# Ledger of designs, part 24: designed miniproteins, single chains, continued (5)

Each design is a single chain, and the fold is of that chain. pLDDT is the mean over its residues in the fold that is shown.

## One batch from the design tools (miniprotein)

Design m16810
Fold by ESMFold2-Fast:
Structure m16810 (fold): chain A 119 residues (1-119)
Amino acid sequence: SMADLRALLEEVRRIELEHLRRALEAEARAASPEELEARRRELTLAHLRELLALARRYGDEELAAIAEEAIARAEEDYAAAYQAFLRETTALLEARDPALLTAYAREYAAEAARLEAEA
């Protein structure tokens, strides 16, 4: 339902903002490029798994399938897998409810800007 999609996106926003916060901390604290890459890989895989669990909890089979594919491909290239995940989920959500996606993007951008300014 529309209410279920809105609730799902509210939890996605929370998870995405937490991922951004952890990524900013990793960039600030990494002692080497190798440590930064290892932390980015770990954070991205954990993030994709949390989004998969969320999709399954809401019974969103399409979102779950996109997340499962991204996790499988992340073994070879986690950055490319995550970018593909973002493109495919954005296209899926835009097809379902472009107004709700626009509201989500606006709210995410405002909170992301605050976190980046505080970093």
Scores: mean pLDDT 87

Design m16811
Fold by ESMFold2-Fast:
Structure m16811 (fold): chain A 80 residues (1-80)
Amino acid sequence: ATPRTLVSLQESRVGDTLLLTLVLEGPGGRRLVVTVELDLKTKKATITTVTFDADGRQVAHEVEELEATAEELRAWLEAL
């Protein structure tokens, strides 16, 4: 597994939407910005991961859609 350090975590809830933004620092000064939108009614989540190199250049952009509870989503994020 690639070691990552949690730099920041923001959690907010707007109506039926849970919003999570995580900033993780990886080896060599790489940063991952993970944004999660979870619809608490439909259990649908959209996860956007943007990877930056040590110079701050965007090197990857990934979007995943899945169905999860808030608790399942937190477990998934802990496995990153």
Scores: mean pLDDT 76

Design m16812
Fold by ESMFold2-Fast:
Structure m16812 (fold): chain A 96 residues (1-96)
Amino acid sequence: SPQLSSLESKIDNLISTVNSSKDLSPSLRKTLVSQLKSIKKSLSNVPDDKLPEVEKRLNTVENLLKKEQYLEAFKELVDLDVFLGVEDLKRAVEKV
């Protein structure tokens, strides 16, 4: 889907932003990149009607990174990863 491809590109851009941030501790940088990669992997299992919510949350993460609010950005990524995990579990249950 065009929206899925757009979101994957947005995540790649966020990973690049995190890797280029000089003020970010190496441990937090690694953690943020790991969470972004996890979210990108989960995107293929997200139903199309949930992609707008993913986009909204990724836009929040982008704004927090621009404000150098790295802990808040991490919390938003954790919440998004949980959201994607719940949606994946729902689809697994509905296949029975």
Scores: mean pLDDT 82

Design m16813
Fold by ESMFold2-Fast:
Structure m16813 (fold): chain A 73 residues (1-73)
Amino acid sequence: MNEIQQKLKKLFEEVLGVSPVNVDDNFFLLGGDYLKAKRLIELIEKEFGKKVSLSTLLENPTIKQLSDYLLNN
């Protein structure tokens, strides 16, 4: 895993309360709801300094997809 994927993995595991989270696991299929999604977005902004919308998270619900999004935005 690259550094962004490693950091996102920790945030996914913290928010969802499950471990391990694999890079291809869907946040919402692991039990992520709207409140957890809002918390994840808050933690991503704090960790990476980047704002992610809920729609972006719905379109990029895995560590791999979200890492790719953050690298290009």
Scores: mean pLDDT 87

Design m16814
Fold by ESMFold2-Fast:
Structure m16814 (fold): chain A 69 residues (1-69)
Amino acid sequence: DELREKGLKLYEEGKYEESVELFEEAIRKAGPDDVDSLVNLGRALLAMGKTEEALEYFQRAAELRRAAL
């Protein structure tokens, strides 16, 4: 949560590259199924114009949500 909160703050400030680093750290600590961090990472990548990479993370998050149902 702390890492995600700091990442969101950086994202809101337009510091997308720094926010990506924090979201990646959150995933590293929580594990690859941290849906919230995957979605936030995708949003930051999309803001940077990395559309293909962003879609990959959004797809992974969606798949995890479907598997949990």
Scores: mean pLDDT 80

Design m16815
Fold by ESMFold2-Fast:
Structure m16815 (fold): chain A 78 residues (1-78)
Amino acid sequence: MSLREIAREAYRLIRQHLAEGKTLEQAAVDAANYLLDKGVTPEQAGLAVASAVRALREGATTDEEIDRIYEKVVEERK
């Protein structure tokens, strides 16, 4: 999977956990652990979850919007 696809998956997982009654913080931790269990590196999991949380806060709904937020998060960490 590309890093953008991982960020989109994190977004979907966090939304699912929120729908199940979890807090955003709990949903983010669960999504990070899921990605780590799948063999995603800690850096990639962190970037994906940070991007997903930011996308949710900014009201992003499309894959294109999520991808743009992911690129901003990556740039901010350089």
Scores: mean pLDDT 80

Design m16816
Fold by ESMFold2-Fast:
Structure m16816 (fold): chain A 90 residues (1-90)
Amino acid sequence: SKEEVLKALKEFQDKLVEIINKNIDNEIVLETVKKLNEKLGEAHEAVENGDLEKAKEIVEEAIEYLKKSDVPEEVKEELIKLLEELLETI
């Protein structure tokens, strides 16, 4: 449902805050998380407007962005897993 997708997006945003707090001195992680948060804000707006196809596309783009990023592999794997779980909810 729309409500379940919005909840999943919020939980993912909360996880990004946790990752920032663990990686506060890592500029690459901080910049990557900032870009992800911007994309997820766009996905949230798409879901609010009933555009689930656009929300799905944005999440898929976020996964591809992460795969090409220079963040540490452990952070990359954790974020990709969470985004894939979010994608299954949409």
Scores: mean pLDDT 83

Design m16817
Fold by ESMFold2-Fast:
Structure m16817 (fold): chain A 111 residues (1-111)
Amino acid sequence: MELDTDDALTEAINDEKVREVILEISKEVIKIMEKIEKLSEDEKRSLEELKEMIKNKEVTPTGILALLDLLGYLIKKGYEEAKKLMEKLYEVSNEKFKKVLEAFLEQTKEE
């Protein structure tokens, strides 16, 4: 999918409502991820990035990508809670960020 991810992330970070929802969803994702016994090094790195973003209350591009990676992981594993969190994020997202979310959902379906 050809889209400007950096531009989409920048617009999401500049939207106060989107930032608030990202932080709220990230807290819920962290709670789910901490209950999983075996995580790869990639999931562990994404989880630590999310924890840092929540600790600092700063929405970062790397933090958003970590959130999307973990949401995709949880959706692929069949966590219904993660699907609801993704839907909540999609509802508040602008057009460019919705395309980024759609790309992550597509990856979840294709592998």
Scores: mean pLDDT 79

Design m16818
Fold by ESMFold2-Fast:
Structure m16818 (fold): chain A 101 residues (1-101)
Amino acid sequence: HMAEKLKEIEELAERIERKAREVGVPEERAREIARALKENLKKILENNLDEKALEELLEAARRAAETPEVIREALRLAPDAPASLLATAMISLAALRLLEE
């Protein structure tokens, strides 16, 4: 199952990069945000996080990849923030949206 989770993380990073570019983020910045997201999720996976918690984080990442408003909101809150903080903000905003459903 580890290989399947790694593949999902890679696919999510690619989708986030594409969505960020679609909402007007410069290509290099979008790539850095996607790379930070991928690295953070891989570190969580490598540290044997509880399966349910990992699945909830992956669901939030999927929501962020599907919701351009999440990306725009993170950029409005911290346009000059390091890519790692933007990636964290995007996941947090997406998780909040899931809780509101």
Scores: mean pLDDT 79

Design m16819
Fold by ESMFold2-Fast:
Structure m16819 (fold): chain A 66 residues (1-66)
Amino acid sequence: MTREEQLQLIDSVDRTLAAAGVKPSRERRAYILVVSHGVSQSVVAEHLGVSPATVSRWVRREQERL
Protein backbone atom coordinates (compact mmCIF):
# COMPACT_ATOMS: atom_id res chain seq x y z
CA MET A 1 0.00 0.00 0.00
CA THR A 2 1.41 3.42 -0.95
CA ARG A 3 1.66 6.37 1.44
CA GLU A 4 -1.08 8.16 -0.56
CA GLU A 5 -3.36 5.11 -0.29
CA GLN A 6 -2.72 4.97 3.48
CA LEU A 7 -3.58 8.67 3.89
CA GLN A 8 -6.79 8.22 1.86
CA LEU A 9 -7.67 5.22 4.02
CA ILE A 10 -7.13 7.27 7.22
CA ASP A 11 -9.44 10.00 5.86
CA SER A 12 -12.08 7.41 4.84
CA VAL A 13 -11.99 5.74 8.29
CA ASP A 14 -12.18 9.12 10.08
CA ARG A 15 -15.15 10.16 7.91
CA THR A 16 -16.95 6.86 8.53
CA LEU A 17 -16.45 7.09 12.31
CA ALA A 18 -17.61 10.75 12.35
CA ALA A 19 -20.74 9.85 10.34
CA ALA A 20 -21.49 7.06 12.85
CA GLY A 21 -21.05 9.48 15.79
CA VAL A 22 -18.05 7.53 17.10
CA LYS A 23 -15.16 9.45 18.70
CA PRO A 24 -12.51 6.88 19.65
CA SER A 25 -9.48 7.71 21.80
CA ARG A 26 -6.16 8.39 20.03
CA GLU A 27 -4.93 4.96 21.21
CA ARG A 28 -8.04 3.16 19.87
CA ARG A 29 -7.88 5.08 16.57
CA ALA A 30 -4.22 4.09 16.14
CA TYR A 31 -5.14 0.43 16.81
CA ILE A 32 -8.00 0.48 14.26
CA LEU A 33 -5.79 2.04 11.57
CA VAL A 34 -2.78 -0.26 12.11
CA VAL A 35 -4.44 -3.62 12.90
CA SER A 36 -7.80 -3.48 11.09
CA HIS A 37 -6.72 -1.43 8.04
CA GLY A 38 -3.01 -2.24 7.68
CA VAL A 39 -1.75 1.36 7.84
CA SER A 40 1.94 1.54 8.80
CA GLN A 41 2.84 2.71 12.32
CA SER A 42 5.04 5.47 10.82
CA VAL A 43 2.18 6.94 8.75
CA VAL A 44 -0.25 6.79 11.70
CA ALA A 45 2.39 8.38 13.97
CA GLU A 46 2.93 11.27 11.52
CA HIS A 47 -0.84 11.81 11.15
CA LEU A 48 -1.40 11.83 14.94
CA GLY A 49 1.74 13.87 15.71
CA VAL A 50 3.47 11.22 17.85
CA SER A 51 6.48 8.91 17.50
CA PRO A 52 6.17 5.45 15.86
CA ALA A 53 7.25 3.96 19.22
CA THR A 54 4.21 5.62 20.85
CA VAL A 55 1.89 4.12 18.20
CA SER A 56 3.48 0.67 18.75
CA ARG A 57 2.84 0.99 22.52
CA TRP A 58 -0.78 2.09 21.96
CA VAL A 59 -1.45 -0.78 19.53
CA ARG A 60 -0.01 -3.30 22.04
CA ARG A 61 -2.16 -1.93 24.90
CA GLU A 62 -5.34 -2.00 22.80
CA GLN A 63 -4.52 -5.53 21.56
CA GLU A 64 -4.36 -6.70 25.21
CA ARG A 65 -7.83 -5.19 25.87
CA LEU A 66 -9.43 -7.29 23.12
Scores: mean pLDDT 76

Design m16820
Fold by ESMFold2-Fast:
Structure m16820 (fold): chain A 68 residues (1-68)
Amino acid sequence: KLDELLAKIAEQGLSVREQAVADLVVRLKLAGYSEEEVREAALEMGKELGLSEKTVERVLELALKILE
């Protein structure tokens, strides 16, 4: 469930900003959005939070791996 996935993400030692991106990725994937749509949303949020594209991509990959 969402709360269990978010708790697992928090255990990865991500910053608060990185956790916000991971939270968004999990929520959108559970809502049935495509990987492309989730990636676009994650990059947009990361930009607003001042994260580099490389950091956002790393967080996206980590969150998707946890969802499997």
Scores: mean pLDDT 80

Design m16821
Fold by ESMFold2-Fast:
Structure m16821 (fold): chain A 70 residues (1-70)
Amino acid sequence: MSEEELEKYAREVVERLMTALGLSEEEASKLPDSLLRDAMEKAASVPKGVLSEEELEKVKELAIKMIREA
């Protein structure tokens, strides 16, 4: 999958996660990576079966990066 497609999935993950948690990106940026990863798993905001395990991990890393750069 292209980097552009992975970035689109990461943006969707961020939007779904913010909606599920009721937090702003600034508030979420204060959370540790472990808590953000746990929240992504609980919110089912990461697409399953569409991406390989390696691509899924990259999407999670990109989503965390997007939140911290907000």
Scores: mean pLDDT 71

Design m16822
Fold by ESMFold2-Fast:
Structure m16822 (fold): chain A 65 residues (1-65)
Amino acid sequence: IVEELRRRLAEERDVHARNALAELRELASKSPEEAIRTARRIADNPTATPAARQAARLAYELLVE
């Protein structure tokens, strides 16, 4: 999971989406439960960019596998 998030971070070109993926990768290595909650929060956050919300939604699906 952490490695999968790392791969997505390397492929992401949008700065805001990259920041979201980097935060989720860091959390996933320390607390998968917090990573899941944070991914859901970013995905549902209307203030976040569409790219960041989409990246968080995809990360959420990976984390709950």
Scores: mean pLDDT 75

Design m16823
Fold by ESMFold2-Fast:
Structure m16823 (fold): chain A 89 residues (1-89)
Amino acid sequence: IEEAVAAAYAAAETAKKEGMTDLAKRIIDAANRLVDAVSAGDKEGALKEAEELIELLREAAETGSPETSRAAERAAEAVERLKEELEKE
């Protein structure tokens, strides 16, 4: 989870530097909700927040610069991997 959250924060920082402040905030908020759900043992909530975070990261990849796109793609891959691990549990 630490890797996925760190990658999401990195993507949000690049988006914020480009003026996509609202999208960056939504990414950070979704990442924080994902951490909260995992910490609470809420598997269903964690899966939902992971899906929302992936969608926001895909939006950042589509709308951002090449730098933001690369960061967002890496973060989306990390979150997708975390989602697969959560589904296996």
Scores: mean pLDDT 81

Design m16824
Fold by ESMFold2-Fast:
Structure m16824 (fold): chain A 74 residues (1-74)
Amino acid sequence: SVEELKREALELAREGVRLILEFLRSGGDPELRERADEVLARLRAVMAELEARMSPEELQAFVEELEEVILAEE
C-alpha cells in the first residue's frame, strides 16, 4: 500500500542518516558505509514505487516531509 511504502521510506531515511553519522564518527568504518549504501539503495527503490503510485501534488508534499525528517536528524 502507499501508506506502507511511505512508512518504510521515512524509517529508511532516519536509519540512513543515523548510519552516515555513525560512519563519520567512526572515522570511516567500511562496514557502516556498506550498510548506509544498502539503506539508501532500498530508499531509492521505495521512492520510485511511490513516484509511480502518487499524484504530483501528493509526491511533492511527501518529499517535503521526507526532507524535514532528514534535516531534523542532523
Scores: mean pLDDT 83

Design m16825
Fold by ESMFold2-Fast:
Structure m16825 (fold): chain A 57 residues (1-57)
Amino acid sequence: SARDAVVRRLVAEALRIAGEKGAKTVEREHFEEAGRRLGAPELADEAWEAFRRQMEG
């Protein structure tokens, strides 16, 4: 869906931001910044939660 596409773009952007900052771990703040950059700040938390669920063992 369009929403899922935006969430995936937010995850990719957050990873890029973390890399730009030399961060060792992707944090919620990177998703907040991704949301601002992509014009979808309301989906930042959803993307962060989706990323965390994907990373859970």
Scores: mean pLDDT 82

Design m16826
Fold by ESMFold2-Fast:
Structure m16826 (fold): chain A 79 residues (1-79)
Amino acid sequence: SVEVRFAEGDAEQLLADEVARLEAEGFVLVDTATETLSDGSVARRVVLRNPATGTVVEIAAYTPRDDPAKGRLRILTRR
């Protein structure tokens, strides 16, 4: 099954908090990517997996250059 959640705010802080929460639950970082877009905005992708359950979480974070407080987070969970 697939679940999707969204959050808005400081995407870097939201990403850090979500990663820390998942690591506390036994998830392990599998992949990370960061891209600076042509306008100076930042896109990050993080993939974590729980080895005990096989659950995978993919997080996409977007931080606009002009207002970092108006970022977006998409959290996709695969079970």
Scores: mean pLDDT 89

Design m16827
Fold by ESMFold2-Fast:
Structure m16827 (fold): chain A 75 residues (1-75)
Amino acid sequence: SLQQKLEEERKKALIEKEINAYNKSIDFLNTQIEKLRAEKERDPARQAEYDERIARLQSNIDFLNKKIEELKKKK
């Protein structure tokens, strides 16, 4: 009983740690997107290049969000 509760708590803590790591990665990617948006506003000649770079970062965020949802289902 006590050992099972400790193992369940350990498993939940590991899942939460992994979710927190993905959330930190998403936060970092969002700061990169905001930086690219600011650079895009200053450089109208390179709009397509910035849009492609922003789209790739957005796709990475989408992938990480899917990983978070998968981990939430394991709780």
Scores: mean pLDDT 87

Design m16828
Fold by ESMFold2-Fast:
Structure m16828 (fold): chain A 90 residues (1-90)
Amino acid sequence: SKEELIEKLEELIKKMENGELSVEEAIEETTEILKEYGDEELIKKFIKLAQETLEPNAEELEKNPELFKKELNKVLRKLIKEIREEIEKE
């Protein structure tokens, strides 16, 4: 369900904030969660949000892992918000 998807994404954010996951591991796990869920539109939305948030500052993010983590956190929280809005419309 979309609710279970949100719970998995929120748990991933917590693991990243606690230092249990690197930024690269968080991106990989997000991609696996979305692929397992099977919604191609959500995968496209994640990619778009990541590009819009991360690409404008890519050089700085590569040099600053803590800033990268903060910006990825914003992407994941925006994705969760979009999923919640879809649930509220149903």
Scores: mean pLDDT 79

Design m16829
Fold by ESMFold2-Fast:
Structure m16829 (fold): chain A 73 residues (1-73)
Amino acid sequence: MEALGKLSLEEQYLAISAALAGMTPEEVRDLMLRAGKSPETAERIGAAVKELQTLSRDEREALLAAVKEQLGI
C-alpha cells in the first residue's frame, strides 16, 4: 500500500484506527488539520484511509495489531 507506507508508525496507527471507526478520508483530513498537522500530512493520512477502506475489516485489524506491536503498545 503506497500511501500507508509513506506514513510514520504513529500516523499509520491513526489512519488504521480512523478507517476501522468508519471515518471518510475527508473527515480524517479535517481532524488532522484541527490537530495542528500540515495540509501535506493531512492529505497523506487521508490517502492512507482511502487505501485502507479497500481492505477487509480483518486485514485492517491485523495491520493495527502489527503497528501497535512496533509502537510497543
Scores: mean pLDDT 79

Design m16830
Fold by ESMFold2-Fast:
Structure m16830 (fold): chain A 90 residues (1-90)
Amino acid sequence: SDRQRSLQLRNMVGTLAAKALSRGDRRLAEAAFEAGEEIDKNIDDMEKVMEILKELGRRIAKEGSPELREFFIQAAKAMGLEDVAEIVES
């Protein structure tokens, strides 16, 4: 279901926030926390959840360390989100 998939994406974003914080990427950790809160508000709206995730991906592509970019790409691909992964790979 869309809700179950949104919850999986919310958990991925939470893990990303923790990894960013542990690596000193405080600004990206904050962006990931905010994205997670936005997903929670839109948990039954998969189109909106995908928009939130793509916006986070664009920020990681611009500002992220190689390690955070790789983590995001791997997580997105593991969830079948090839279009989201491409945002960071481009």
Scores: mean pLDDT 84

Design m16831
Fold by ESMFold2-Fast:
Structure m16831 (fold): chain A 70 residues (1-70)
Amino acid sequence: LLERMKERAKRDVDTLLKDASEEEKKKVLELMYKTIESTQKMKDELDKGVKELADAVKKVSDRLLKEKEE
């Protein structure tokens, strides 16, 4: 996914900014790549947090069931 988004960004810059300088193209690409990478990293952290929460809930549930058993 990340690599595909970066590839598309490069293609879009090459097509839309074909008459721009190489320096301008690099600057735009760097900003796009940084945004894509930051967004993906935030998503990965969120997914990790959700998994940790699910695991914590399961542990609490298992403990409560054990308490009812004596």
Scores: mean pLDDT 76

Design m16832
Fold by ESMFold2-Fast:
Structure m16832 (fold): chain A 75 residues (1-75)
Amino acid sequence: METRRGLILNEEGGGIGEAEAPWPVRPGDVAEARVGGGKNTAVVRARVAEDLYEVDILDAAGRVVARGFLRLLPA
Protein backbone atom coordinates (compact mmCIF):
# COMPACT_ATOMS: atom_id res chain seq x y z
CA MET A 1 0.00 0.00 0.00
CA GLU A 2 1.45 3.40 -0.97
CA THR A 3 1.99 6.03 1.76
CA ARG A 4 2.91 9.72 1.84
CA ARG A 5 4.68 11.67 4.58
CA GLY A 6 2.92 14.57 6.23
CA LEU A 7 2.90 16.98 9.14
CA ILE A 8 0.41 17.11 11.99
CA LEU A 9 -0.73 20.68 12.65
CA ASN A 10 -2.71 21.90 15.67
CA GLU A 11 -5.99 23.86 15.28
CA GLU A 12 -3.93 27.09 15.02
CA GLY A 13 -1.80 25.71 12.15
CA GLY A 14 1.34 25.11 14.23
CA GLY A 15 3.39 21.96 13.56
CA ILE A 16 3.17 19.44 16.41
CA GLY A 17 4.29 16.19 14.77
CA GLU A 18 4.87 13.97 11.77
CA ALA A 19 2.61 11.45 10.03
CA GLU A 20 2.57 8.76 7.36
CA ALA A 21 -0.78 8.49 5.59
CA PRO A 22 -2.19 5.95 3.11
CA TRP A 23 -2.31 7.31 -0.45
CA PRO A 24 -4.73 8.39 -1.79
CA VAL A 25 -6.10 9.82 1.48
CA ARG A 26 -9.86 9.35 2.05
CA PRO A 27 -12.18 10.40 4.91
CA GLY A 28 -12.14 7.64 7.55
CA ASP A 29 -8.50 6.72 6.85
CA VAL A 30 -6.08 6.28 9.75
CA ALA A 31 -2.58 7.73 9.52
CA GLU A 32 0.32 6.80 11.77
CA ALA A 33 1.41 9.89 13.73
CA ARG A 34 4.09 10.99 16.17
CA VAL A 35 3.15 14.00 18.33
CA GLY A 36 5.35 15.22 21.19
CA GLY A 37 7.59 12.12 20.89
CA GLY A 38 4.62 9.77 21.51
CA LYS A 39 2.99 7.25 19.17
CA ASN A 40 -0.42 8.46 18.03
CA THR A 41 -2.91 7.96 15.22
CA ALA A 42 -4.66 10.62 13.13
CA VAL A 43 -8.18 9.80 11.90
CA VAL A 44 -9.02 11.70 8.70
CA ARG A 45 -12.38 13.51 8.94
CA ALA A 46 -12.51 15.65 5.79
CA ARG A 47 -10.42 17.12 3.00
CA VAL A 48 -10.35 20.91 3.48
CA ALA A 49 -7.83 21.88 0.74
CA GLU A 50 -5.30 20.25 -1.59
CA ASP A 51 -3.02 18.02 0.55
CA LEU A 52 -4.76 19.31 3.74
CA TYR A 53 -7.19 17.23 5.85
CA GLU A 54 -9.04 17.75 9.12
CA VAL A 55 -8.05 15.05 11.65
CA ASP A 56 -8.74 13.81 15.14
CA ILE A 57 -5.50 12.90 16.97
CA LEU A 58 -5.76 9.77 19.14
CA ASP A 59 -3.40 8.50 21.83
CA ALA A 60 -2.25 4.87 22.16
CA ALA A 61 -5.49 4.04 24.06
CA GLY A 62 -7.67 5.38 21.20
CA ARG A 63 -8.75 8.54 23.05
CA VAL A 64 -9.14 11.81 21.13
CA VAL A 65 -6.48 14.09 22.67
CA ALA A 66 -6.45 16.88 20.07
CA ARG A 67 -8.02 18.11 16.85
CA GLY A 68 -5.93 19.44 14.02
CA PHE A 69 -4.84 18.98 10.43
CA LEU A 70 -2.77 16.59 8.35
CA ARG A 71 -0.73 18.43 5.70
CA LEU A 72 0.81 16.12 3.10
CA LEU A 73 4.39 16.93 2.07
CA PRO A 74 5.21 17.33 -1.63
CA ALA A 75 6.15 14.07 -3.37
Scores: mean pLDDT 81

Design m16833
Fold by ESMFold2-Fast:
Structure m16833 (fold): chain A 70 residues (1-70)
Amino acid sequence: MDEVLEEIEKLLLSSASVEDLPHVAEIVKAARERLEEGAPAEEVLKAARQAATLLSQGNAKEALEVVRKA
């Protein structure tokens, strides 16, 4: 679990500006909640990759929603 969350955080941080750091923390928290609910790690990682792309486009709301739905 911790390794998957570290991968997700690194992925999000690579696409985020300093102003997006609170959004990164919120998305990582959502990813942790999904993994704790029994969501497959592969599905959560796929959602995190999509969220990183959305963050790079300035769409933090959609990035969070994608991870919450994983």
Scores: mean pLDDT 80

Design m16834
Fold by ESMFold2-Fast:
Structure m16834 (fold): chain A 65 residues (1-65)
Amino acid sequence: DKKKKQLLKLADTLKKVADKLGLSDFGDKTYKQVLDAIKKGDLDEAQKIIEDGTKKILAHQLKLS
C-alpha cells in the first residue's frame, strides 16, 4: 500500500535526521513505534508518531541554533 510505504520512508528519514543530531536512540525508538503501529494496521497512529517525532527534532534544532 502506498500510504504504508510513505510512512516507512518518513520514519526512515526521521531516524537518519535524529542520528545526525546525536539522537540515535530516539530515532531508533520512533522508527520501531511506527513499525509496530503499521503492523497493527493503525496507520493514523503511525502518522501521529512521525508528526510528534518531527516536532521534537525541530524543537531540538531550534535550541542548537
Scores: mean pLDDT 81

Design m16835
Fold by ESMFold2-Fast:
Structure m16835 (fold): chain A 73 residues (1-73)
Amino acid sequence: NEEEIKKILKEIEEFKKEYNIVPKEYKDVDEKLLDEVLKRLKENPKDARTILKIAYFTDEGVFEALYKYLKEK
């Protein structure tokens, strides 16, 4: 759903501003964790901010890959 993706992307951009996150390149990204995070965001849109915090503090590479993936939509 394009509308849901747009809302998640907006939450990520606000999170990046709030935490002053600077873009970095990551060569090896945990694709399984990326898929799990994306699935949780789609299933629990009301908890998006909490899910994003957990993702960022667990694996910055997964967080950055998620942002790039959603921006390509």
Scores: mean pLDDT 75

Design m16836
Fold by ESMFold2-Fast:
Structure m16836 (fold): chain A 71 residues (1-71)
Amino acid sequence: SLEEEVARARAKIPALAAEYEARREEALAEIRRQAAELSSAEARELAERILAGADPEEILRELLERRLAAA
């Protein structure tokens, strides 16, 4: 039974990796959606930074700061 538990745990590794990747893509898609709601110039700038591999969390913070400054 212990050997069966170990085998089951090993079989879950690919599924856990896929879940992690899916959640990362979901977060990036949400950030892109938020960027698309800005002016065309701002949206293009942020989208280019996301595509260039900028940190999604950093981009989100900048987006929120811009909205707070505009309010």
Scores: mean pLDDT 62

Design m16837
Fold by ESMFold2-Fast:
Structure m16837 (fold): chain A 60 residues (1-60)
Amino acid sequence: MRPISEEEVKEAFLLIAIGISKATNASVEDAIEFIKRVAEQIGASPELVEKAIKDAKEKL
């Protein structure tokens, strides 16, 4: 088994943020703001943030 990388953990937190937004029926704009805030707190790369925002727009 390989250890989970920090990048994989950060991606997982952003996916959880999208899931919470869906479960709470948040608007796409509110979901994006929430994702940006979570990303800032965990120090996610701009590339991971952009990917999460794109996924949120497609799934919400």
Scores: mean pLDDT 78

Design m16838
Fold by ESMFold2-Fast:
Structure m16838 (fold): chain A 102 residues (1-102)
Amino acid sequence: GDELIERARRLLREAREILERLREILEKGKEEGIDLDDLLEAIGLVLRMIGIEFDIELLIREAERRGDDETAAELRRIRDEVQRILDEAVRLFRELLKYLKP
């Protein structure tokens, strides 16, 4: 149980760091416009966030296979937080597209 929760908590921390980096890219974009390097970084960050969601789903399935209902319940709470972060990351990504340089 504890190992799966610790892995999920590390993934949640990474998701929060990705969200903060997307916010930094957006704020730069509002001032200076978004260039190709900014866009490629933002795409990579969103793809990594999707990967984090998949990794957490695998941890939930592992806890369920073990019959560890308490660990599975905690992992689902962490998943729900990561899903909210992913939704925000997608909103920020859509917003930064408005600031693309011509």
Scores: mean pLDDT 90

Design m16839
Fold by ESMFold2-Fast:
Structure m16839 (fold): chain A 68 residues (1-68)
Amino acid sequence: SMAEKEKKEKNNKSALEMTKKAVEEGNGEGVMEVGLIGERFGLSQEVIEESLKKAKELSEEAAEKFEK
């Protein structure tokens, strides 16, 4: 359904906005969750890589979970 595809795109945009806000607020857990789930929901590799880089800056432990 075309409506379902449009909803998926809106959800992806919301996830990107939430990720940017979480990074700005220093929320390492939020960044990590988007990195893990974002690929499954079709977020770009650039966004996933930025999330991983920010996780490493915020917490070494958070970065280890991404790199596992």
Scores: mean pLDDT 61

Design m16840
Fold by ESMFold2-Fast:
Structure m16840 (fold): chain A 119 residues (1-119)
Amino acid sequence: SKELAKKYVEELRRTFKKMVEAVKSGDEFLIASSILGLSTWKSVYKSNETLPEEERKKLVEKLDKAIDAIEKGDVEGAEKAFEEIIKLEEKYLPGEIENMSPQKQQLLQQRLDEREKKK
């Protein structure tokens, strides 16, 4: 649903904001954790043969730009790369969710609700 896609995108925005705050703080552990998280996500996308090739390539490219910006302490570059990732997710995620089984949609909703409760 559009609501489920919106909640997922809002969670991504919060995660990216925390990564930007890590760069601003100069906290080496939080910076390293952010890079590790993005690198793990990149590996998942590269291995996901169910995603369209062109979408996967674009997402990986924007993740590489985000990682490079964080490594260089480039706050503006990181923010720009994250907004480009969000735009790609907003474009493709609603269609993916619509094609999910009702059970898979409920599971995603439960995972997002659990993340909200831990705030």
Scores: mean pLDDT 80

Design m16841
Fold by ESMFold2-Fast:
Structure m16841 (fold): chain A 56 residues (1-56)
Amino acid sequence: MEKEVKVSPKLSTREILQIAREHGVEVLSYDRKTRTALLRSDDEEALRKAAEKLEA
């Protein structure tokens, strides 16, 4: 499953990758201009939790 998320302006690229990794979610792409990350996981709950942390 894939999910696009709007990333919080408070997070650096390193923090984005760390949050995704902690939740077992892969970051397929991140556009710094639109602040949009594309996440992938086979676990829907992991995707939801990672998205919530990235949006906060």
Scores: mean pLDDT 82

Design m16842
Fold by ESMFold2-Fast:
Structure m16842 (fold): chain A 85 residues (1-85)
Amino acid sequence: SADDEARALLKEAGGIIEEFLKKASPEVREQLIELAGQLNEAARAKDWEGALALLDEIARLAEESGFDEQAARLREIRRKLAEVA
C-alpha cells in the first residue's frame, strides 16, 4: 500500500539520519534529535505532508552542516515519498 511504501521510505531516511547524528556537532545533534522526533510522530500519525516538510528541514540542516551526501540522499527519499503520498 502507499502507507507501507511511505513507512519503508521513512525507515530508510531514519538510517541516513542516524549516520548524520553520529558525525554531527553537539549543537547540530540537539536540533537533529528534535527534528527526528517530529518525523517519527508524523510517521506514526501517517502525516505524510508533515513528513515531507520535516525531511526538507533535516536535509537543509545536513547541507548547512557540510553533510552534502546525507542531504542528497534525504532529498531523494523526500522526492520518492512525494510520489507515493
Scores: mean pLDDT 88

Design m16843
Fold by ESMFold2-Fast:
Structure m16843 (fold): chain A 70 residues (1-70)
Amino acid sequence: DEEKRKKIVEVLRSLREQYRKMGREDLAEAADRLIQKIEKENIPLDKLKAEMTPVERALLNLAEYLVERE
């Protein structure tokens, strides 16, 4: 669980950088907010999803998918 959380944050940092390169500052900012929520809060990711915006949840789901594909 903790290792998965760390991998998700690493993927989100990569996505944030890619979105900035693409000029998608809106998505880069959403990724940054999500990273801060995950790093700040010591609660399960499933519970965190209830407190997220739709964009943040989509980014988290994408990051989880990418971690599971590795």
Scores: mean pLDDT 77

Design m16844
Fold by ESMFold2-Fast:
Structure m16844 (fold): chain A 69 residues (1-69)
Amino acid sequence: MEEKIKKADELLDQGVAAYDAGNYDEAIRLFKEAMELYKSVPEEKDPRVTARYVAAGLLYAGAEFEKEL
């Protein structure tokens, strides 16, 4: 379980770096992968996962919005 959260956190960090670099397609892919990993962890096992999933989702939406411009 902890390994999934760690991998998702690493993907989230990579996605943020891609977003800051203007690589929105790469950021979208990384955020999507992070979200899938967070989604696979039950909230009752680690409530911090919900906050991380929401953060990834907001960043994903932002990257999709920027890509359409």
Scores: mean pLDDT 78

Design m16845
Fold by ESMFold2-Fast:
Structure m16845 (fold): chain A 94 residues (1-94)
Amino acid sequence: MENLEKLKKEIEETEKKIKEYAQRVSDLVRQHPELREKVREYFRKIVDALDEGEEKLKKTIQEFKKSGFPKELQEAVSNLAKALYKYRKLKEEL
């Protein structure tokens, strides 16, 4: 019973973090419109990696960090990817 309430709380917090990180990525891409297409391409790779599992996701995030994007954008996309993965895992436990 308590574990279910904890799980629901964690889902709500993770959803809130996804919204925060997604907004941050959007704001950063607006400041760097030349990067929009490349960020979209990496986000597709991240979404595909979410279906393949944690190991693939980690590799995709590492490739993105090596891509020469601004550090704040790298952190925002990495945080968003990790939050999306956590959200999927938490939802599977319901």
Scores: mean pLDDT 80

